# Ledger of designs, part 26: designed miniproteins, single chains, continued (2)

Each design is a single chain, and the fold is of that chain. pLDDT is the mean over its residues in the fold that is shown.

## One batch from the design tools (miniprotein)

Design m4872
Fold by ESMFold2-Fast:
Structure m4872 (fold): chain A 69 residues (1-69)
Amino acid sequence: ASDEEVEAGARAVLELQGVTSPAALAAGKKEVRPIVEDLLAGKSVEEIAEKYGISVSIVEAIRRGIEAL
């Protein structure tokens, strides 16, 4: 995944949480990178949510963030 795609995914999660912080974005990019890579590889939202222990809604927010680029 490109840094632009990872940043878009991280920003989507932070916007969902109502957080605006450069430090939170840096941490979010590290966490979101493997999720973005799995989404781009064509894995299902449900499979990714189970793999990373996160909600389906968070994975969907990341996907929409990438699609909005």
Scores: mean pLDDT 79

Design m4873
Fold by ESMFold2-Fast:
Structure m4873 (fold): chain A 68 residues (1-68)
Amino acid sequence: MPSPVQQAGAALTALIEAGAPLEEIEAAARRLVDLHSEEQGLSEEERATLTAMAVALARQEAARYRAA
């Protein structure tokens, strides 16, 4: 069965493609990083850096999908 991380990643992609509200896309990105960080045993600093990066990338990708 797909892992929780893979499921969270698929959910984030689906939200971006569906043009979901930015708040939902950001929440999905944060959830993905939380699950990944737990699996990898990342430090608080590493988790914070990945969260900021994932949210920024998700916002950028959502903006690209909005530009028709």
Scores: mean pLDDT 80

Design m4874
Fold by ESMFold2-Fast:
Structure m4874 (fold): chain A 74 residues (1-74)
Amino acid sequence: DIDEGVKEVFLATLVSVLKNNFQNASDEEKREAIKETVERGLKAGLSLEEITEALLESLDEENQKLFKEVVEEM
């Protein structure tokens, strides 16, 4: 467990990293970025549910669909 404030800052960092990786990215590059970002969150002790909620809220409809597909394949 990490402190709630530290968790919030870390989730915000994951969101920023994912958004940066999505700039001018192909679908394949986006899929890789999603996997890496989710794995980083899990290694930091965040639940898949917490990671998914934070990242999905930051994405548009098309990228939300892609995110869900990638998480299902993991």
Scores: mean pLDDT 79

Design m4875
Fold by ESMFold2-Fast:
Structure m4875 (fold): chain A 61 residues (1-61)
Amino acid sequence: SEKEITHLELLRNVYQISVSSNEMVIPSLPPDMAAKEKETIAKLKENIKLLDKKIAELKKK
């Protein structure tokens, strides 16, 4: 539905903002903490990919 697509697009944008904010922190972190932050960013990017796939599938219906 259109409302579901809008909700998922808003959620996708929130995750993208989180990725960008977390990436800006990495240069300020010790190597061990930077590695953990990169893992968190990777998980957020995976969630964005899943949202993008679902949005694309809904738009084709």
Scores: mean pLDDT 84

Design m4876
Fold by ESMFold2-Fast:
Structure m4876 (fold): chain A 96 residues (1-96)
Amino acid sequence: ASNLLSQAKSHLSQAKLSTNANDAERYLEQCLDVCQQILDEYGSQLSDNELEELHNLSHEARQLAVERNLSAAVINRAIDIDIDLGVLQLKKVVMA
């Protein structure tokens, strides 16, 4: 998961630095692809620190998508991933 988290962070940074909406959307979609891959492959096995970091990344991606007025598709995808990560964090607290 650590290498994938680093890749997601890199894509988010590129999206933030992008001056045009098309480049920002492309990098955000790449960030969201990596976040989804981490959820699918490692979701239940993520450490609390990894889950918190991933949730922070998805939340920042969601905020950027909204602020930059990106497509409804990427905004909705960012929202869905952010919600899924929040639910995972809540389930971990309830199981403790």
Scores: mean pLDDT 79

Design m4877
Fold by ESMFold2-Fast:
Structure m4877 (fold): chain A 65 residues (1-65)
Amino acid sequence: GMGKNRDEANEEVAKAVAPLLEGQSDDKADAASAAALQAMDEGVAAKNYDEGVEKAVKAALEALK
C-alpha cells in the first residue's frame, strides 16, 4: 500500500521504545524488544502497520512493568 511500510514502522517503534529502555537491565531490555517485535509482527499479519506500531509500544511497556 501507499501507507507506512515495515521499515518506517520499525523506526517509529525504535524511536518510541528507546527512551523506555534507558536504565533498564539487559534482560528487561531484551524482553521488551522481543515483545515489541512479536506485537509488530501480529499487526503486520493483520496488514495494519499503524496497529502494529501501537501494539509494539504497548507490549514493550507491559514487558517493562
Scores: mean pLDDT 73

Design m4878
Fold by ESMFold2-Fast:
Structure m4878 (fold): chain A 74 residues (1-74)
Amino acid sequence: SHADKEIDKVIFEGLTRVVEALAAGASRAEVEAIAREQIRRLEKLMRELGVPEEKIKEIVEGFRRAVDILIESA
């Protein structure tokens, strides 16, 4: 759906920003701050698109897990 494509795009952009920050030598605290801001953007977008709260929770948890893996692998 259109909503799924927009959500996927914002997830990809958010993860890309985290990867770029890690590659640029950002501190753990800076990367975690970026991740928190991206999660807020994701939650806002999904609520504006009328995504059910259970699905928002699922997607946000997936994003958090991906960010944790990226930080641990840096």
Scores: mean pLDDT 86

Design m4879
Fold by ESMFold2-Fast:
Structure m4879 (fold): chain A 68 residues (1-68)
Amino acid sequence: APALSPRFAAAVAEREAWLASLPEEEAEKRKELAKEIADRLNAIGDAFDAALKAGASREEIAAAIKEA
């Protein structure tokens, strides 16, 4: 069964209380920002996979990231 230790249960309760204290609009705005970050990371991952399939070396990929 998913049981939390007392320390983790307290940390989860504190996090839930903090989230409940946020205005609904602020919580939604933060959720939207998290989604945008995730979408950007997925796009970077897709570009990485495309470069690897094109035969780019790990050094060439690292250089491209360093220039960005």
Scores: mean pLDDT 65

Design m4880
Fold by ESMFold2-Fast:
Structure m4880 (fold): chain A 57 residues (1-57)
Amino acid sequence: MTKYVKLPEGTTIKDLEIPSIFSTYFGVEFKEDKKNNQVIVSGSEVSVAIAVDYIKK
């Protein structure tokens, strides 16, 4: 599953302070799309849903 999460202008993946557990344990991949001010979140459906919920809090 892949989700596109819009970020505020000037925000990067580093600014989100995403816990390493999402990539190391849940296997979620985070990729910056700076041109569109978004993060591409990829992984299993459940893991992506949890990660997206965390980012949108």
Scores: mean pLDDT 76

Design m4881
Fold by ESMFold2-Fast:
Structure m4881 (fold): chain A 61 residues (1-61)
Amino acid sequence: EEEEIKKIAQDLNLQKELSFEEKQELIRLIAEGRYEEAKELVDKNVKDEKVKEKMKEVIES
């Protein structure tokens, strides 16, 4: 789980679509196992469809 969160955090740092606060919330949701809420956060806050799909794939993995 720590390694999974670290990899996700690294990918999120490359994603300029989310603010730092939104990235922190996303990482915390994933750490808590709230994957559906994490995907909803991405869906609402990420405007680029390709970036959105890539981030959802990372969350699902």
Scores: mean pLDDT 69

Design m4882
Fold by ESMFold2-Fast:
Structure m4882 (fold): chain A 100 residues (1-100)
Amino acid sequence: SAMEEEEKRRQQIEELYLKAVNKATGVKANSFEELYENSDPEGQKMIELARKILEIQRRIAEEKTELSDEEQEEWEKLAEEHKELLEKLDAALKEVADEL
């Protein structure tokens, strides 16, 4: 049951991010792959960032471990370089969450 609950939570988070990126890009796709192929370069970068966040969250949840110092530094650098895109993604996530 614990594994099924964790899988459901992960699926809900992935769906939330997919809806958020759909809203931010205006594409409307059922998967990140479909969304990526129908997005402009800015949208593609946002999808890459969203996927990276989801991968980090999945790894922490599955391994019960934090990011290494090197991985944390790489993420902080990426986040600073794409701050405006992350702000757009965060705004879209909040809008999608408020529609519940």
Scores: mean pLDDT 79

Design m4883
Fold by ESMFold2-Fast:
Structure m4883 (fold): chain A 83 residues (1-83)
Amino acid sequence: TVAEAQKKAVKTLDEARKDAEANGAPKEFVDQIDKLRDAVAKGDLLAAGEELDRLESLTTPDTQSSLDRSKAAVGSLLQAKAA
């Protein structure tokens, strides 16, 4: 269900945040994950897409794993809502 996909996406974003912190990500990157998580939790997919684009612009090689997790979370939720 969409609700299950949303819950899983939020959990994946929590993991992305921990990954970012473990890799010494700047506060701006971590704050951007928090904004993305909030948009996903609210079901605002337009805002989630915009916040993900901002996160991508802040991404460095050290935070790539966190970005990949964030993209997977949003992508899965978009697919669930498109069905």
Scores: mean pLDDT 84

Design m4884
Fold by ESMFold2-Fast:
Structure m4884 (fold): chain A 98 residues (1-98)
Amino acid sequence: MVEKIEELYKNNDPEVPKLLEEYIKEEQLDESQVKQAKLAVLVLEDDKGKSEALIDEVAELVREGKITPEEAKELLLKAGMSEELAELVKEMLEEMLK
């Protein structure tokens, strides 16, 4: 999945969001899986702007009870965020839930 999206982003393909939406429909992904797939796509774009968007999306998923702070850290690491930054976000999300 991610490898196909990555190849399309290398070509600066504007259809990546549409293909992601089609994949979501085909695989019958639930809402949390949809958000996780969108986070994976964000890996392939400009780092500085995407880091902020990734943090916001994992925070929303944790707030909704769909993932744990630990799972949010795993998503951020998979998205190419540094271990130090991902751990900091996890700690902030854990504090939010207290």
Scores: mean pLDDT 64

Design m4885
Fold by ESMFold2-Fast:
Structure m4885 (fold): chain A 81 residues (1-81)
Amino acid sequence: VLLSSEASRLIRQAREALAQGDYDRAVDLAIQAMELASKSPNKALSELNQAEARHVLLQAIAKSPDKDALQARLDAAIAAL
C-alpha cells in the first residue's frame, strides 16, 4: 500500500525547498506536483494537492527577490492545468 502519491511527495519536497530559501526549486517542484495531481483519477486528492502546491508557489513568489519571473511561471502552470 502506498501511503502518499508522487504528487504529495513533490509537494513535501517543495515545502522543504521553501523552508531552505530555495524559491526557484520550490516553484519548480510545486509546478510538477500540480501537473501530476491534475492527471490523478482521484478528484479529491487532485484538488487537495493542487491547492497545497499553489499555496507553496504563492509563498515562494512572495519571499523571492525575483517575484515577477516566478509569478509568470505560476500563471503559465495554472493555464496548462
Scores: mean pLDDT 75

Design m4886
Fold by ESMFold2-Fast:
Structure m4886 (fold): chain A 75 residues (1-75)
Amino acid sequence: SESEIIAALQKLSPSEQQRLLTAFGVSSLTELAQYILRHGTPEQITAFLADPSLQSAVDLSVELGVEDIKRAVLG
């Protein structure tokens, strides 16, 4: 659900959250969660929710076709 994805993203540091928002081109965790729900498969979402980290969020983003996210988020 949207709330579960937001809760998982909130486990990241504020700096990591901001990098993800910038990389996805969204302004809030709600918009990011909606993007993930719209474009992610149930399997991809479940994998991220099982172990939420900056790395697993980047891996999910690559699977969703977000270009250059690894450079934008990880430096």
Scores: mean pLDDT 73

Design m4887
Fold by ESMFold2-Fast:
Formats: structure tokens, sequence, C-alpha cells
Structure m4887 (fold): chain A 79 residues (1-79)
């Protein structure tokens, strides 16, 4: 749906801005919701893969290597 796609794009932008600002928890929340919405529209959506890869990088910044690897693997499966 158009509304769901618009929300996903907005969340992807909000997540990216939060990450740039160093608000890692807000970035993770927004990026997870964006990825879920993109995947609900298309299970191979490149933007979902991008969001999941970004989540993995954020977990690396937080020192959570196990969580990071899971998200990066999921992103690679989609891409």
Amino acid sequence: SAARRERALQLLEEGSRAWEAGDLESALRHLREAAELFLSLDPRDRRAALALFAIGQIYKEMGKEEEAERYIEEARRIA
C-alpha cells in the first residue's frame, strides 16, 4: 500500500538521522520498523536489506557483535 510505503521511507530517513546524531536506540527502533514495513510489501525489497545492514552496523558500534552478525546475515539473504 502507498501509505505503508510512505511510512517505511519516513522511518528509514528518521533512523538514518538518529544514527548520524548518535541516538543509537532511536535509530534501531526506526530502522527495525522500516525493515518490517518494506518486507511486508516485498520480501526482497532492497531498502529492507539496507535497513537491516544499518541495524547490524549500529549493533557493532554498541559492541553487540552477535546481534550485528544476525542482522547482517539477514540483509545478505534479502540482497
Scores: mean pLDDT 88

Design m4888
Fold by ESMFold2-Fast:
Structure m4888 (fold): chain A 94 residues (1-94)
Amino acid sequence: SAFEEAKAEALARLEERIERIRREVEELLADPALSREQIRAALIGRVAALADEIEALRAEFEKRFGKEKGEEIRSELLARLQEAAAEIMARIEA
């Protein structure tokens, strides 16, 4: 269906953005001038920006597919983002 195709595309784009954040965090961890607190703050800022983009996608999906499908995409993308953010945070703390 058009919804399932759009959802798969949104999830794939989220995975690309998560992988970019992982790479950026590894670059920050390689910089001896940066504290772990500064690296955590950078991750938090990137996650917050991505959560705002997910809210915009919810509104787009609501317009195209209805409110229930907008909430579904928001819920699934935020759950995946939070899972990835926790994994990246654990990497910073290690």
Scores: mean pLDDT 90

Design m4889
Fold by ESMFold2-Fast:
Structure m4889 (fold): chain A 77 residues (1-77)
Amino acid sequence: MAAEEEALKKKKEELEEVVRITLNMQLSQAKTKEAQEFIRQMRLLELDKAIAESEDKELMQYVKEAYEKIYDEEVAK
């Protein structure tokens, strides 16, 4: 039975939580739309590099998608 599948699910949940906490802290410091967009572009560039260098490209792609989704949710608040 998929101990790896369970570990992957747990890792995805932990990564999503870390992304949400980190993004909220960064957005709280970004007072302008330009500053928020700059933070988004920097993080997407970091994630693209992480995807290219990672052996687990699917997991890193999930993190990038989760980041964009969480960014849209937090900016809409």
Scores: mean pLDDT 76

Design m4890
Fold by ESMFold2-Fast:
Structure m4890 (fold): chain A 86 residues (1-86)
Amino acid sequence: MKSEPAKVEIIKYKDGKVETEVVKTKLSDGSELTLKNIELKGDVALAQVEGGGVSTVEAEIKNLEREKLSEDTEKLVAEIVITFDD
């Protein structure tokens, strides 16, 4: 099962603090998936799924853009796709 591509916005601070928003995506069966605590690790993204249990999923990063917001803050925008085993 595959998700629809989801846009993730991550704010990085110079002190190493990282802030991510909660992201919702849809699976091919029409169900919704809520992702939190999204981390970018090389060419993949790791996220936690909400919905009755804690499950960590690995997502493919399709696009990654970097934007400098200030001397102390950088914004990363990534497009991610998740694949689940049936």
Scores: mean pLDDT 74

Design m4891
Fold by ESMFold2-Fast:
Structure m4891 (fold): chain A 73 residues (1-73)
Amino acid sequence: SNLSPEEIAKMLLEEAEEIVERVKQGKMSPETAVGLLRTLKGLALNALFASDPELAQEVLKKLDELIEEVKSL
C-alpha cells in the first residue's frame, strides 16, 4: 500500500529526532548526523513536494532547525 504524505512526513521526522538523540548520547558524530539529516531533506523533497508542497516545506524547515541544533552540539 502507498504511504500517505502525512505518514511519510511522520516517519522522516521520527528518524530525524532519533539521529539528534544519538548525537546527544555520544553514539554519533555531529558531522555524520548533519549528513544524514541533509539526506532526509532530499527524501522529503522527492517524496512530498509533488503531492503536498506545504507539508514538504514544513518538514524541510524542521529538518533545518535540527541541523542547526546538531551543529551547536
Scores: mean pLDDT 89

Design m4892
Fold by ESMFold2-Fast:
Structure m4892 (fold): chain A 80 residues (1-80)
Amino acid sequence: SAISQQIEELLAQLQALVAQALAATTWDDFRAVMAQLLGVVQQLVQLLNQSTDQALIDRANQFLAQADAQLQAHGDALRA
Protein backbone atom coordinates (compact mmCIF):
# COMPACT_ATOMS: atom_id res chain seq x y z
CA SER A 1 0.00 0.00 0.00
CA ALA A 2 1.00 3.67 -0.32
CA ILE A 3 1.12 3.95 3.50
CA SER A 4 3.49 0.94 3.78
CA GLN A 5 5.78 2.50 1.15
CA GLN A 6 5.79 5.84 3.02
CA ILE A 7 6.61 4.03 6.30
CA GLU A 8 9.56 2.22 4.60
CA GLU A 9 10.84 5.57 3.24
CA LEU A 10 10.58 7.21 6.69
CA LEU A 11 12.34 4.22 8.30
CA ALA A 12 15.20 4.61 5.79
CA GLN A 13 15.41 8.34 6.63
CA LEU A 14 15.42 7.52 10.37
CA GLN A 15 18.19 4.93 9.94
CA ALA A 16 20.34 7.59 8.23
CA LEU A 17 19.55 10.22 10.92
CA VAL A 18 20.25 7.75 13.77
CA ALA A 19 23.64 6.92 12.19
CA GLN A 20 24.35 10.67 11.83
CA ALA A 21 23.36 11.38 15.46
CA LEU A 22 25.52 8.49 16.75
CA ALA A 23 28.47 9.85 14.69
CA ALA A 24 28.11 13.32 16.30
CA THR A 25 31.12 14.23 18.48
CA THR A 26 29.64 17.44 19.97
CA TRP A 27 26.41 18.11 21.88
CA ASP A 28 25.44 20.90 19.44
CA ASP A 29 25.79 18.61 16.38
CA PHE A 30 23.86 15.85 18.21
CA ARG A 31 21.01 18.24 19.11
CA ALA A 32 20.74 19.50 15.50
CA VAL A 33 20.37 15.94 14.16
CA MET A 34 17.95 15.01 16.99
CA ALA A 35 15.68 17.95 16.05
CA GLN A 36 15.43 16.57 12.48
CA LEU A 37 14.98 13.01 13.77
CA LEU A 38 12.07 13.99 16.07
CA GLY A 39 10.19 15.50 13.11
CA VAL A 40 10.56 12.29 11.09
CA VAL A 41 9.48 10.19 14.12
CA GLN A 42 6.27 12.25 14.41
CA GLN A 43 5.48 11.59 10.72
CA LEU A 44 6.25 7.86 11.14
CA VAL A 45 4.01 7.49 14.23
CA GLN A 46 1.09 9.12 12.36
CA LEU A 47 1.47 6.67 9.46
CA LEU A 48 1.87 3.66 11.80
CA ASN A 49 -1.50 4.58 13.37
CA GLN A 50 -3.05 4.30 9.86
CA SER A 51 -1.26 1.04 8.91
CA THR A 52 -2.79 -2.46 9.10
CA ASP A 53 0.56 -4.20 8.37
CA GLN A 54 1.29 -5.66 11.82
CA ALA A 55 4.72 -7.06 10.80
CA LEU A 56 5.78 -3.59 9.57
CA ILE A 57 4.36 -1.92 12.73
CA ASP A 58 6.26 -4.39 14.96
CA ARG A 59 9.52 -3.87 13.01
CA ALA A 60 9.16 -0.07 13.18
CA ASN A 61 8.41 -0.13 16.94
CA GLN A 62 11.41 -2.42 17.58
CA PHE A 63 13.66 -0.09 15.55
CA LEU A 64 12.38 2.98 17.46
CA ALA A 65 12.96 1.30 20.86
CA GLN A 66 16.53 0.27 19.94
CA ALA A 67 17.31 3.70 18.43
CA ASP A 68 15.92 5.49 21.53
CA ALA A 69 18.21 3.47 23.83
CA GLN A 70 21.30 4.07 21.65
CA LEU A 71 20.59 7.80 21.22
CA GLN A 72 19.96 8.26 24.97
CA ALA A 73 23.30 6.57 25.80
CA HIS A 74 25.19 8.63 23.21
CA GLY A 75 23.58 11.90 24.35
CA ASP A 76 24.47 11.11 27.97
CA ALA A 77 28.10 10.42 26.95
CA LEU A 78 28.35 13.77 25.11
CA ARG A 79 27.04 15.60 28.23
CA ALA A 80 29.46 13.83 30.64
Scores: mean pLDDT 89

Design m4893
Fold by ESMFold2-Fast:
Parts: structure tokens; C-alpha cells; sequence
Structure m4893 (fold): chain A 113 residues (1-113)
């Protein structure tokens, strides 16, 4: 089991890898953090985390969370982020067992605000 601090740290590291061009999207382009939040979370990356293949940038960034909350919850979080519904994403994470502070930290990192 990963702590929420470890989950946030891994998401940060994966975001930095994309920014540095270590991980490329389907279009061969590096997704900026600002673009990831609004337009690029659905971009194809086809990268692996912990033996599982994740098809999109958003699914890959939330791969550490999949083991804690499950794939369906991760997909709903990404839908809330895509719709710019930070409150919905925070509430869903709280239902999945995170505190408000933990949920806000995860969502703030993904929104880069």
C-alpha cells in the first residue's frame, strides 16, 4: 500500500518525466503541465507502471492511485479534471478514503494551481 505522500510524489515525478521529454505522447510531442490539465490528459502515451500498461497520459499519471482506489474511480477523476470540476474530483477522492487535505493535494498537483 502506498501512502498519499508517495502517490503525490510519484505523480510529480511522472509529470516531470513528461515535461523533460523522457515520456512522449502518441504525437511524439512533450506535453506541458498546463496542456496536460486541460487538453492532453486524453493523449495516448502507452506507458507502463507496476506491470500494467496505461493508454493515456492521465491514466498513466494516476497509475499509482489505481492500486488504492481502482480503475473506475481513476477514470471518473480524469473526467472531472477534463470538465474542470475540481470539487467533484476532491469529493470522489474523499469517498475513496482520502482526507480532504490529501484529495486537495492530489487535485492541485494535477491542475498545477
Amino acid sequence: DLSWQEVVGIIEALTDFIKQGVIKTENGAVTSPEEMVTNKLSDSINSEYNGKKYPTVGEFLLAPLDDLVGEETVKKILEYIKNNDEKGAIELLQKAGFSKEQAEAIVDHLFLK
Scores: mean pLDDT 64

Design m4894
Fold by ESMFold2-Fast:
Structure m4894 (fold): chain A 64 residues (1-64)
Amino acid sequence: DKLEKILKHAEEVAKKLEELYGKETEVVVEFNDKGKLSVSVWEKNDPVKKEIEEARKKVEERKK
């Protein structure tokens, strides 16, 4: 399956990102409902991550 090969490659990239950013990182690999692949890198205890998530929520609220 072509998607399985893409997922495997994305997992390898995720491991490389964890090595680069250190053991305190969280790497998320996701497929959306249209089969689009995304990779996100976060610090586990990063206050900026929480601040960004709150800002994103406010932006989404503002769109309506």
Scores: mean pLDDT 65

Design m4895
Fold by ESMFold2-Fast:
Structure m4895 (fold): chain A 75 residues (1-75)
Amino acid sequence: SEEARTLIRAAAIYDQLGDHEKAQRFLRAALEVEPLSPRELAALFDRSKAENDKLSEEEREQILREAEEIVRRLE
């Protein structure tokens, strides 16, 4: 659950940067961790975009590092 949320937050960060392909890759990784419905995934993604606007650059970098570690463990 927490791993899926981290991946969704990273996807939202990449989407906001214009990297839509990387955003989709992280969303797919989140579905590997937790079977979310399309509605749940969309709601969490939109919420993460709003929450990301309140984050410092250091907090954003930390989320991205944690998400990359999760993806590496998934292979």
Scores: mean pLDDT 83

Design m4896
Fold by ESMFold2-Fast:
Structure m4896 (fold): chain A 86 residues (1-86)
Amino acid sequence: MFDVDEILKLAEERGEGVIIFSYPNKVIVRTESEEFAEWIKENFSAKPPIELEVVVGDGPAPEGTISVRAAGKARERLAEYEKQIV
């Protein structure tokens, strides 16, 4: 298990953009920074049955997303992503 709130806090401290898409047994962390993505992969891990997937890019909310959170440079885009999962 890992704390998604810590990832969001670190994104704000580093000035990076992060969007977190949550599923029942999976969390997808999206950032536009390859460096930040690699850092997250090295420092955060989910324990079964929760899966952690770290993705670099920009695009729509993945299908099946239950909730969305955003921090740092991506915070202003949270409302856009929330509308995609309603």
Scores: mean pLDDT 76

Design m4897
Fold by ESMFold2-Fast:
Structure m4897 (fold): chain A 64 residues (1-64)
Amino acid sequence: SAADLARGERLFAEGLRLIEEGRFEEGEKLVAMAVTLYQQAGDDARAAAVGAEGRRAFRRHGGL
């Protein structure tokens, strides 16, 4: 739904911000929630893209 897409966008943006701040556990949790919301909305391409971007951010900012 449009509401799930909008919520996913917000959670993903916040998740990336937390990862940049070194709050990896919280950031990864929000990125995972965004991926799930995009999958539930039927947007598998966006779900895959935000998951990949979250993993890239995690590696770039020193996550294990």
Scores: mean pLDDT 84

Design m4898
Fold by ESMFold2-Fast:
Structure m4898 (fold): chain A 87 residues (1-87)
Amino acid sequence: TMLSEEEILEILKELARWYQEKDVDEFIEEAKKLAEKILEEGSEAHQIIFLHALEEFLAYAKETESEENVKKLEELLKEIREKLEKK
C-alpha cells in the first residue's frame, strides 16, 4: 500500500518533533527507518516531500548545531537521497 498524503504530513510532523526532543544520532536512526518505509511504500511525490523536509531540517541545523552534527545530517541526507533515487 502506498503512503497517503496525510501519512506523509504526520511523518513530517513527527520528524520535526523528534529533531526537537531527541539528539542528532537518534534523529538519524529514526530518519533512516522512515526512508526505508518510503522507499518501499511511497510514491515518487512522497519521496520528494520527504527529501525536502530533510533539507529544511539541515538548513535549520546549520544555524543551531555544531559543525560535526551538521556533517552527520549532510551525510544522512546524501545517503537517503542516493537510496530513494536508485531503482
Scores: mean pLDDT 72

Design m4899
Fold by ESMFold2-Fast:
Structure m4899 (fold): chain A 58 residues (1-58)
Amino acid sequence: SEEQKKKIENLKKALEEVRAEYDALIATSSADDRAILEEFRQHLEELVNKKIEEIKKE
């Protein structure tokens, strides 16, 4: 539906913004901090992708 498409687009935009912030932070971080931030970024992307799939099912 159009409503589902809009929700998915909004989630994709939010993920893009967060990804940009994480990339900037990771680029200037220590090796230890970078590893933790990379893990958090991966988990966030997984959560967003899971939510998108839930929206598609409904």
Scores: mean pLDDT 80

Design m4900
Fold by ESMFold2-Fast:
Structure m4900 (fold): chain A 80 residues (1-80)
Amino acid sequence: SAEELAWLEALIRDPEAVTVPAEMTGAAVALLSMSPLPEIRAALARQELTEVAPFDEELILALVSLTSREAMLAFLASQR
C-alpha cells in the first residue's frame, strides 16, 4: 500500500525517528527478524510490538535482499 511504502521509506531514511503504527506492526516484526541493516533492527527492537498486522511479504522479502540503504530507497521509489 502507499502507506506501507511511505512508512518503509521513513524507516530506511531515519530509523531512530520512525514510529510504528498499528498497521505496520507485521512489517516491523518481519524487518526486526530479517533486515541486514543493524541500525534498523536496533531501532525496531526498542518498540513494543504487541499486535501483528498483515503486511506485503513479497515487498519485505525484496527489501531485505538489498545491501544498502540507497538501493532500498530506490527500490521503494520504483514501487510507487
Scores: mean pLDDT 77

Design m4901
Fold by ESMFold2-Fast:
Structure m4901 (fold): chain A 100 residues (1-100)
Amino acid sequence: SMEEIEEKAKKEVLSLMDPDGSGVISKEDFIAFAKKVLGTHPEVIEKVREAIDEVAPESDVLTIEQFEKVIEVLEEKGLLGLKQAYETMLEDAKKKELEK
């Protein structure tokens, strides 16, 4: 089913950012992802940290839904690229599941 493929794709993307298999993404894992996509400029990384704290202020980890929300907040702030990178990872994961 399409819904099952979507869920498997999201879990595959989560597992790429969560090597321990905890089912959550650490804030540090998100920052590492952002650095790979947006670069290591201190002002950009500070905005990423602010968006993470806006979405999950009292937690050291993000659910996949919170991860997607941080990307939305950053796009609204004009930090483009994370949404495209995430959508590319999802499409690659979907293709992998469809070809199994």
Scores: mean pLDDT 77

Design m4902
Fold by ESMFold2-Fast:
Structure m4902 (fold): chain A 99 residues (1-99)
Amino acid sequence: SLEERIEKAKKEMLETVDKLIEAIKQGNFEEADKLMRDLSRKTRELVNLLIEKGEEEKAQKIRQANTDLGNAFDGYKRGQISKEEVLKKAEELKKLIEE
């Protein structure tokens, strides 16, 4: 069902966010970059499913949170943003996925 596909996509995204948080905490930028790319792909999948369900506002919030996280991660790699701010953006995305 559509609901089962959404729940699976949410679970896969949450697992990816948790791995990303761990990689960032460990300073493993190579792994974090790969996980960020994977997370962006999974975000697109979940967003499309939420739009199909008619949850367009939730889809837009999740898309925006993923963009904010990506921007924060890039800023962190450039020394312009703290690790704590990137982790905060990751937790905000996680909360939106969980509701």
Scores: mean pLDDT 90

Design m4903
Fold by ESMFold2-Fast:
Structure m4903 (fold): chain A 68 residues (1-68)
Amino acid sequence: MLDGSAIGAALVNVLGVSDERAIRFGKLLKEKYEETGVIDEELVRESALEAGLSEEEAEKIVALAKPM
């Protein structure tokens, strides 16, 4: 399970705090989490792509949200 705080920090780093895509991503991620109960790399990638992020931006968010 990925940490929501780490995902949020990664989003700010990649897109900035005022990007509309960041808001869509957060909403989609929350909806998918409410269905599955798990946040994994696949769910994060899917939500990012549905929000209009590029594959490169989605992979950056996943990489930054991974625990070391």
Scores: mean pLDDT 72

Design m4904
Fold by ESMFold2-Fast:
Structure m4904 (fold): chain A 98 residues (1-98)
Amino acid sequence: MHLEKARRAAESAREGSKAGAERAKKGKAEGYAAASISAMGGGYSAALYGLKHGGREEGLRMGERAAELAREGALEGGSEEAAKAAYEAAKRAGEGAA
C-alpha cells in the first residue's frame, strides 16, 4: 500500500515538473515555480510513504527517486533550469520528510 503511494507521488513529481518546464519554455516564468512546487510535493510524499513502508532508508530512497523523475520530467518539458530546480526541491523535501 504505502510503496504504491510512494511510486505514484514520484510519478506526479515527474508529470508536474514536465508541465511546469513546458510553460517556462514558452516564456511563462511561473512555469519554473510550478515545476519546483510539483517536485517538492512529490518528493515529500514519496519519502513519507517510503518511510512508512520501510523506515528512514526507504524514505530517502523514494525521495531520491522522486527527485530523479522530477528532473527527467522537466528535461522532457524542455528546460534544463527547471530540471535543476525541480531536482533540488524534491531532494530537499524528501530528505526533510525522512
Scores: mean pLDDT 83

Design m4905
Fold by ESMFold2-Fast:
Structure m4905 (fold): chain A 95 residues (1-95)
Amino acid sequence: KLDEIFEKVAEKEKESDIETSMELGVDVLHVSVVESVLRKVDPELYEKLMEALEEGVEKARELIEEYYKEGKISEEEYRAMMGAVESVERLEKVA
């Protein structure tokens, strides 16, 4: 799913002005950094989050909120993951 979004966003960047391309690039970087970190430090949470994103951004947010309520992730981790989901939602709208 993320690969398909990134591919469509890359095509949009070719047709966009500098400002729009930079904004899209920042969202792509945010998602890529969070994905890369989760794959390395918590592969189980990474797989669950990717599965939730396939169902939708709302499902991803529910999973992150549940993990935070259960004390499985810190406030900083919660904010980083929620920010990445917001970036995915913005990228989906332009893809």
Scores: mean pLDDT 79

Design m4906
Fold by ESMFold2-Fast:
Structure m4906 (fold): chain A 83 residues (1-83)
Amino acid sequence: MSREEQLARAEEVAARIEALLAAGRYEEALALAEEARRRYADDPLTVAVALAGQAAAYAKQGDLEKAKELLAQAAALYAEALA
């Protein structure tokens, strides 16, 4: 997989999660992000995007502790993928 294909996939996953979050569909956003993490486990950038999306969903539901944990994991994977 090329870097360009990896970026396009991450952007598509991010856009879909953001649309669900904007609609208040937090449970569906979490499910989509979990599916993306499972399906694309070998793609750190897409996994990082999915983790950030899960963090946003948990934050919107009031689980700030879980949101912070997921954001820390996403930040580490972004650093890995974009190094």
Scores: mean pLDDT 84

Design m4907
Fold by ESMFold2-Fast:
Formats: C-alpha cells, sequence, structure tokens
Structure m4907 (fold): chain A 80 residues (1-80)
C-alpha cells in the first residue's frame, strides 16, 4: 500500500542519514513526501507525515534535519 511504501521510505531515509549519505537521505524523504500526497485517507496521510517528522527530528546533522523537516512539512501543507 502507499502507506507501507511511505513508511519504508522514511525508514530508509533515516538509515541513510545515520550512514552520512545526506543526498540519499533527502531523496528518500522526497519520495516519502510524494507518497504522503498520494495517500487518499487524510488520517493515514497525517500519521505518516507525523512519523516522517519524528524521523527527521532524530537526525543528528542540523542542516540535514532542517531540510528533511521542510520537505515533509511542505508535502503535508500541499496535501491539506
Amino acid sequence: SLLEEAISKINEALRKAQEGKDDEALKYFEEAARLIKQIPDPFDAEVVAALAMIAASLIDNPELRQKALDIIEKAYEEKR
């Protein structure tokens, strides 16, 4: 499902961030953002966006963290 795919992308983004692969981490957050916009159920979209924001907030690199948060926040606002 789109929900499961989005969660998978969020997990991969966090893994890449932990490995110092900033560009790959951001690409996975961008993929998660696209999937969030495609989730038809607004509750499911909100839950996934919240999980993505939590994952982004756990990133140690403050520049990467802010970029990831901005990607997810923008996608969620565009979904509304």
Scores: mean pLDDT 84

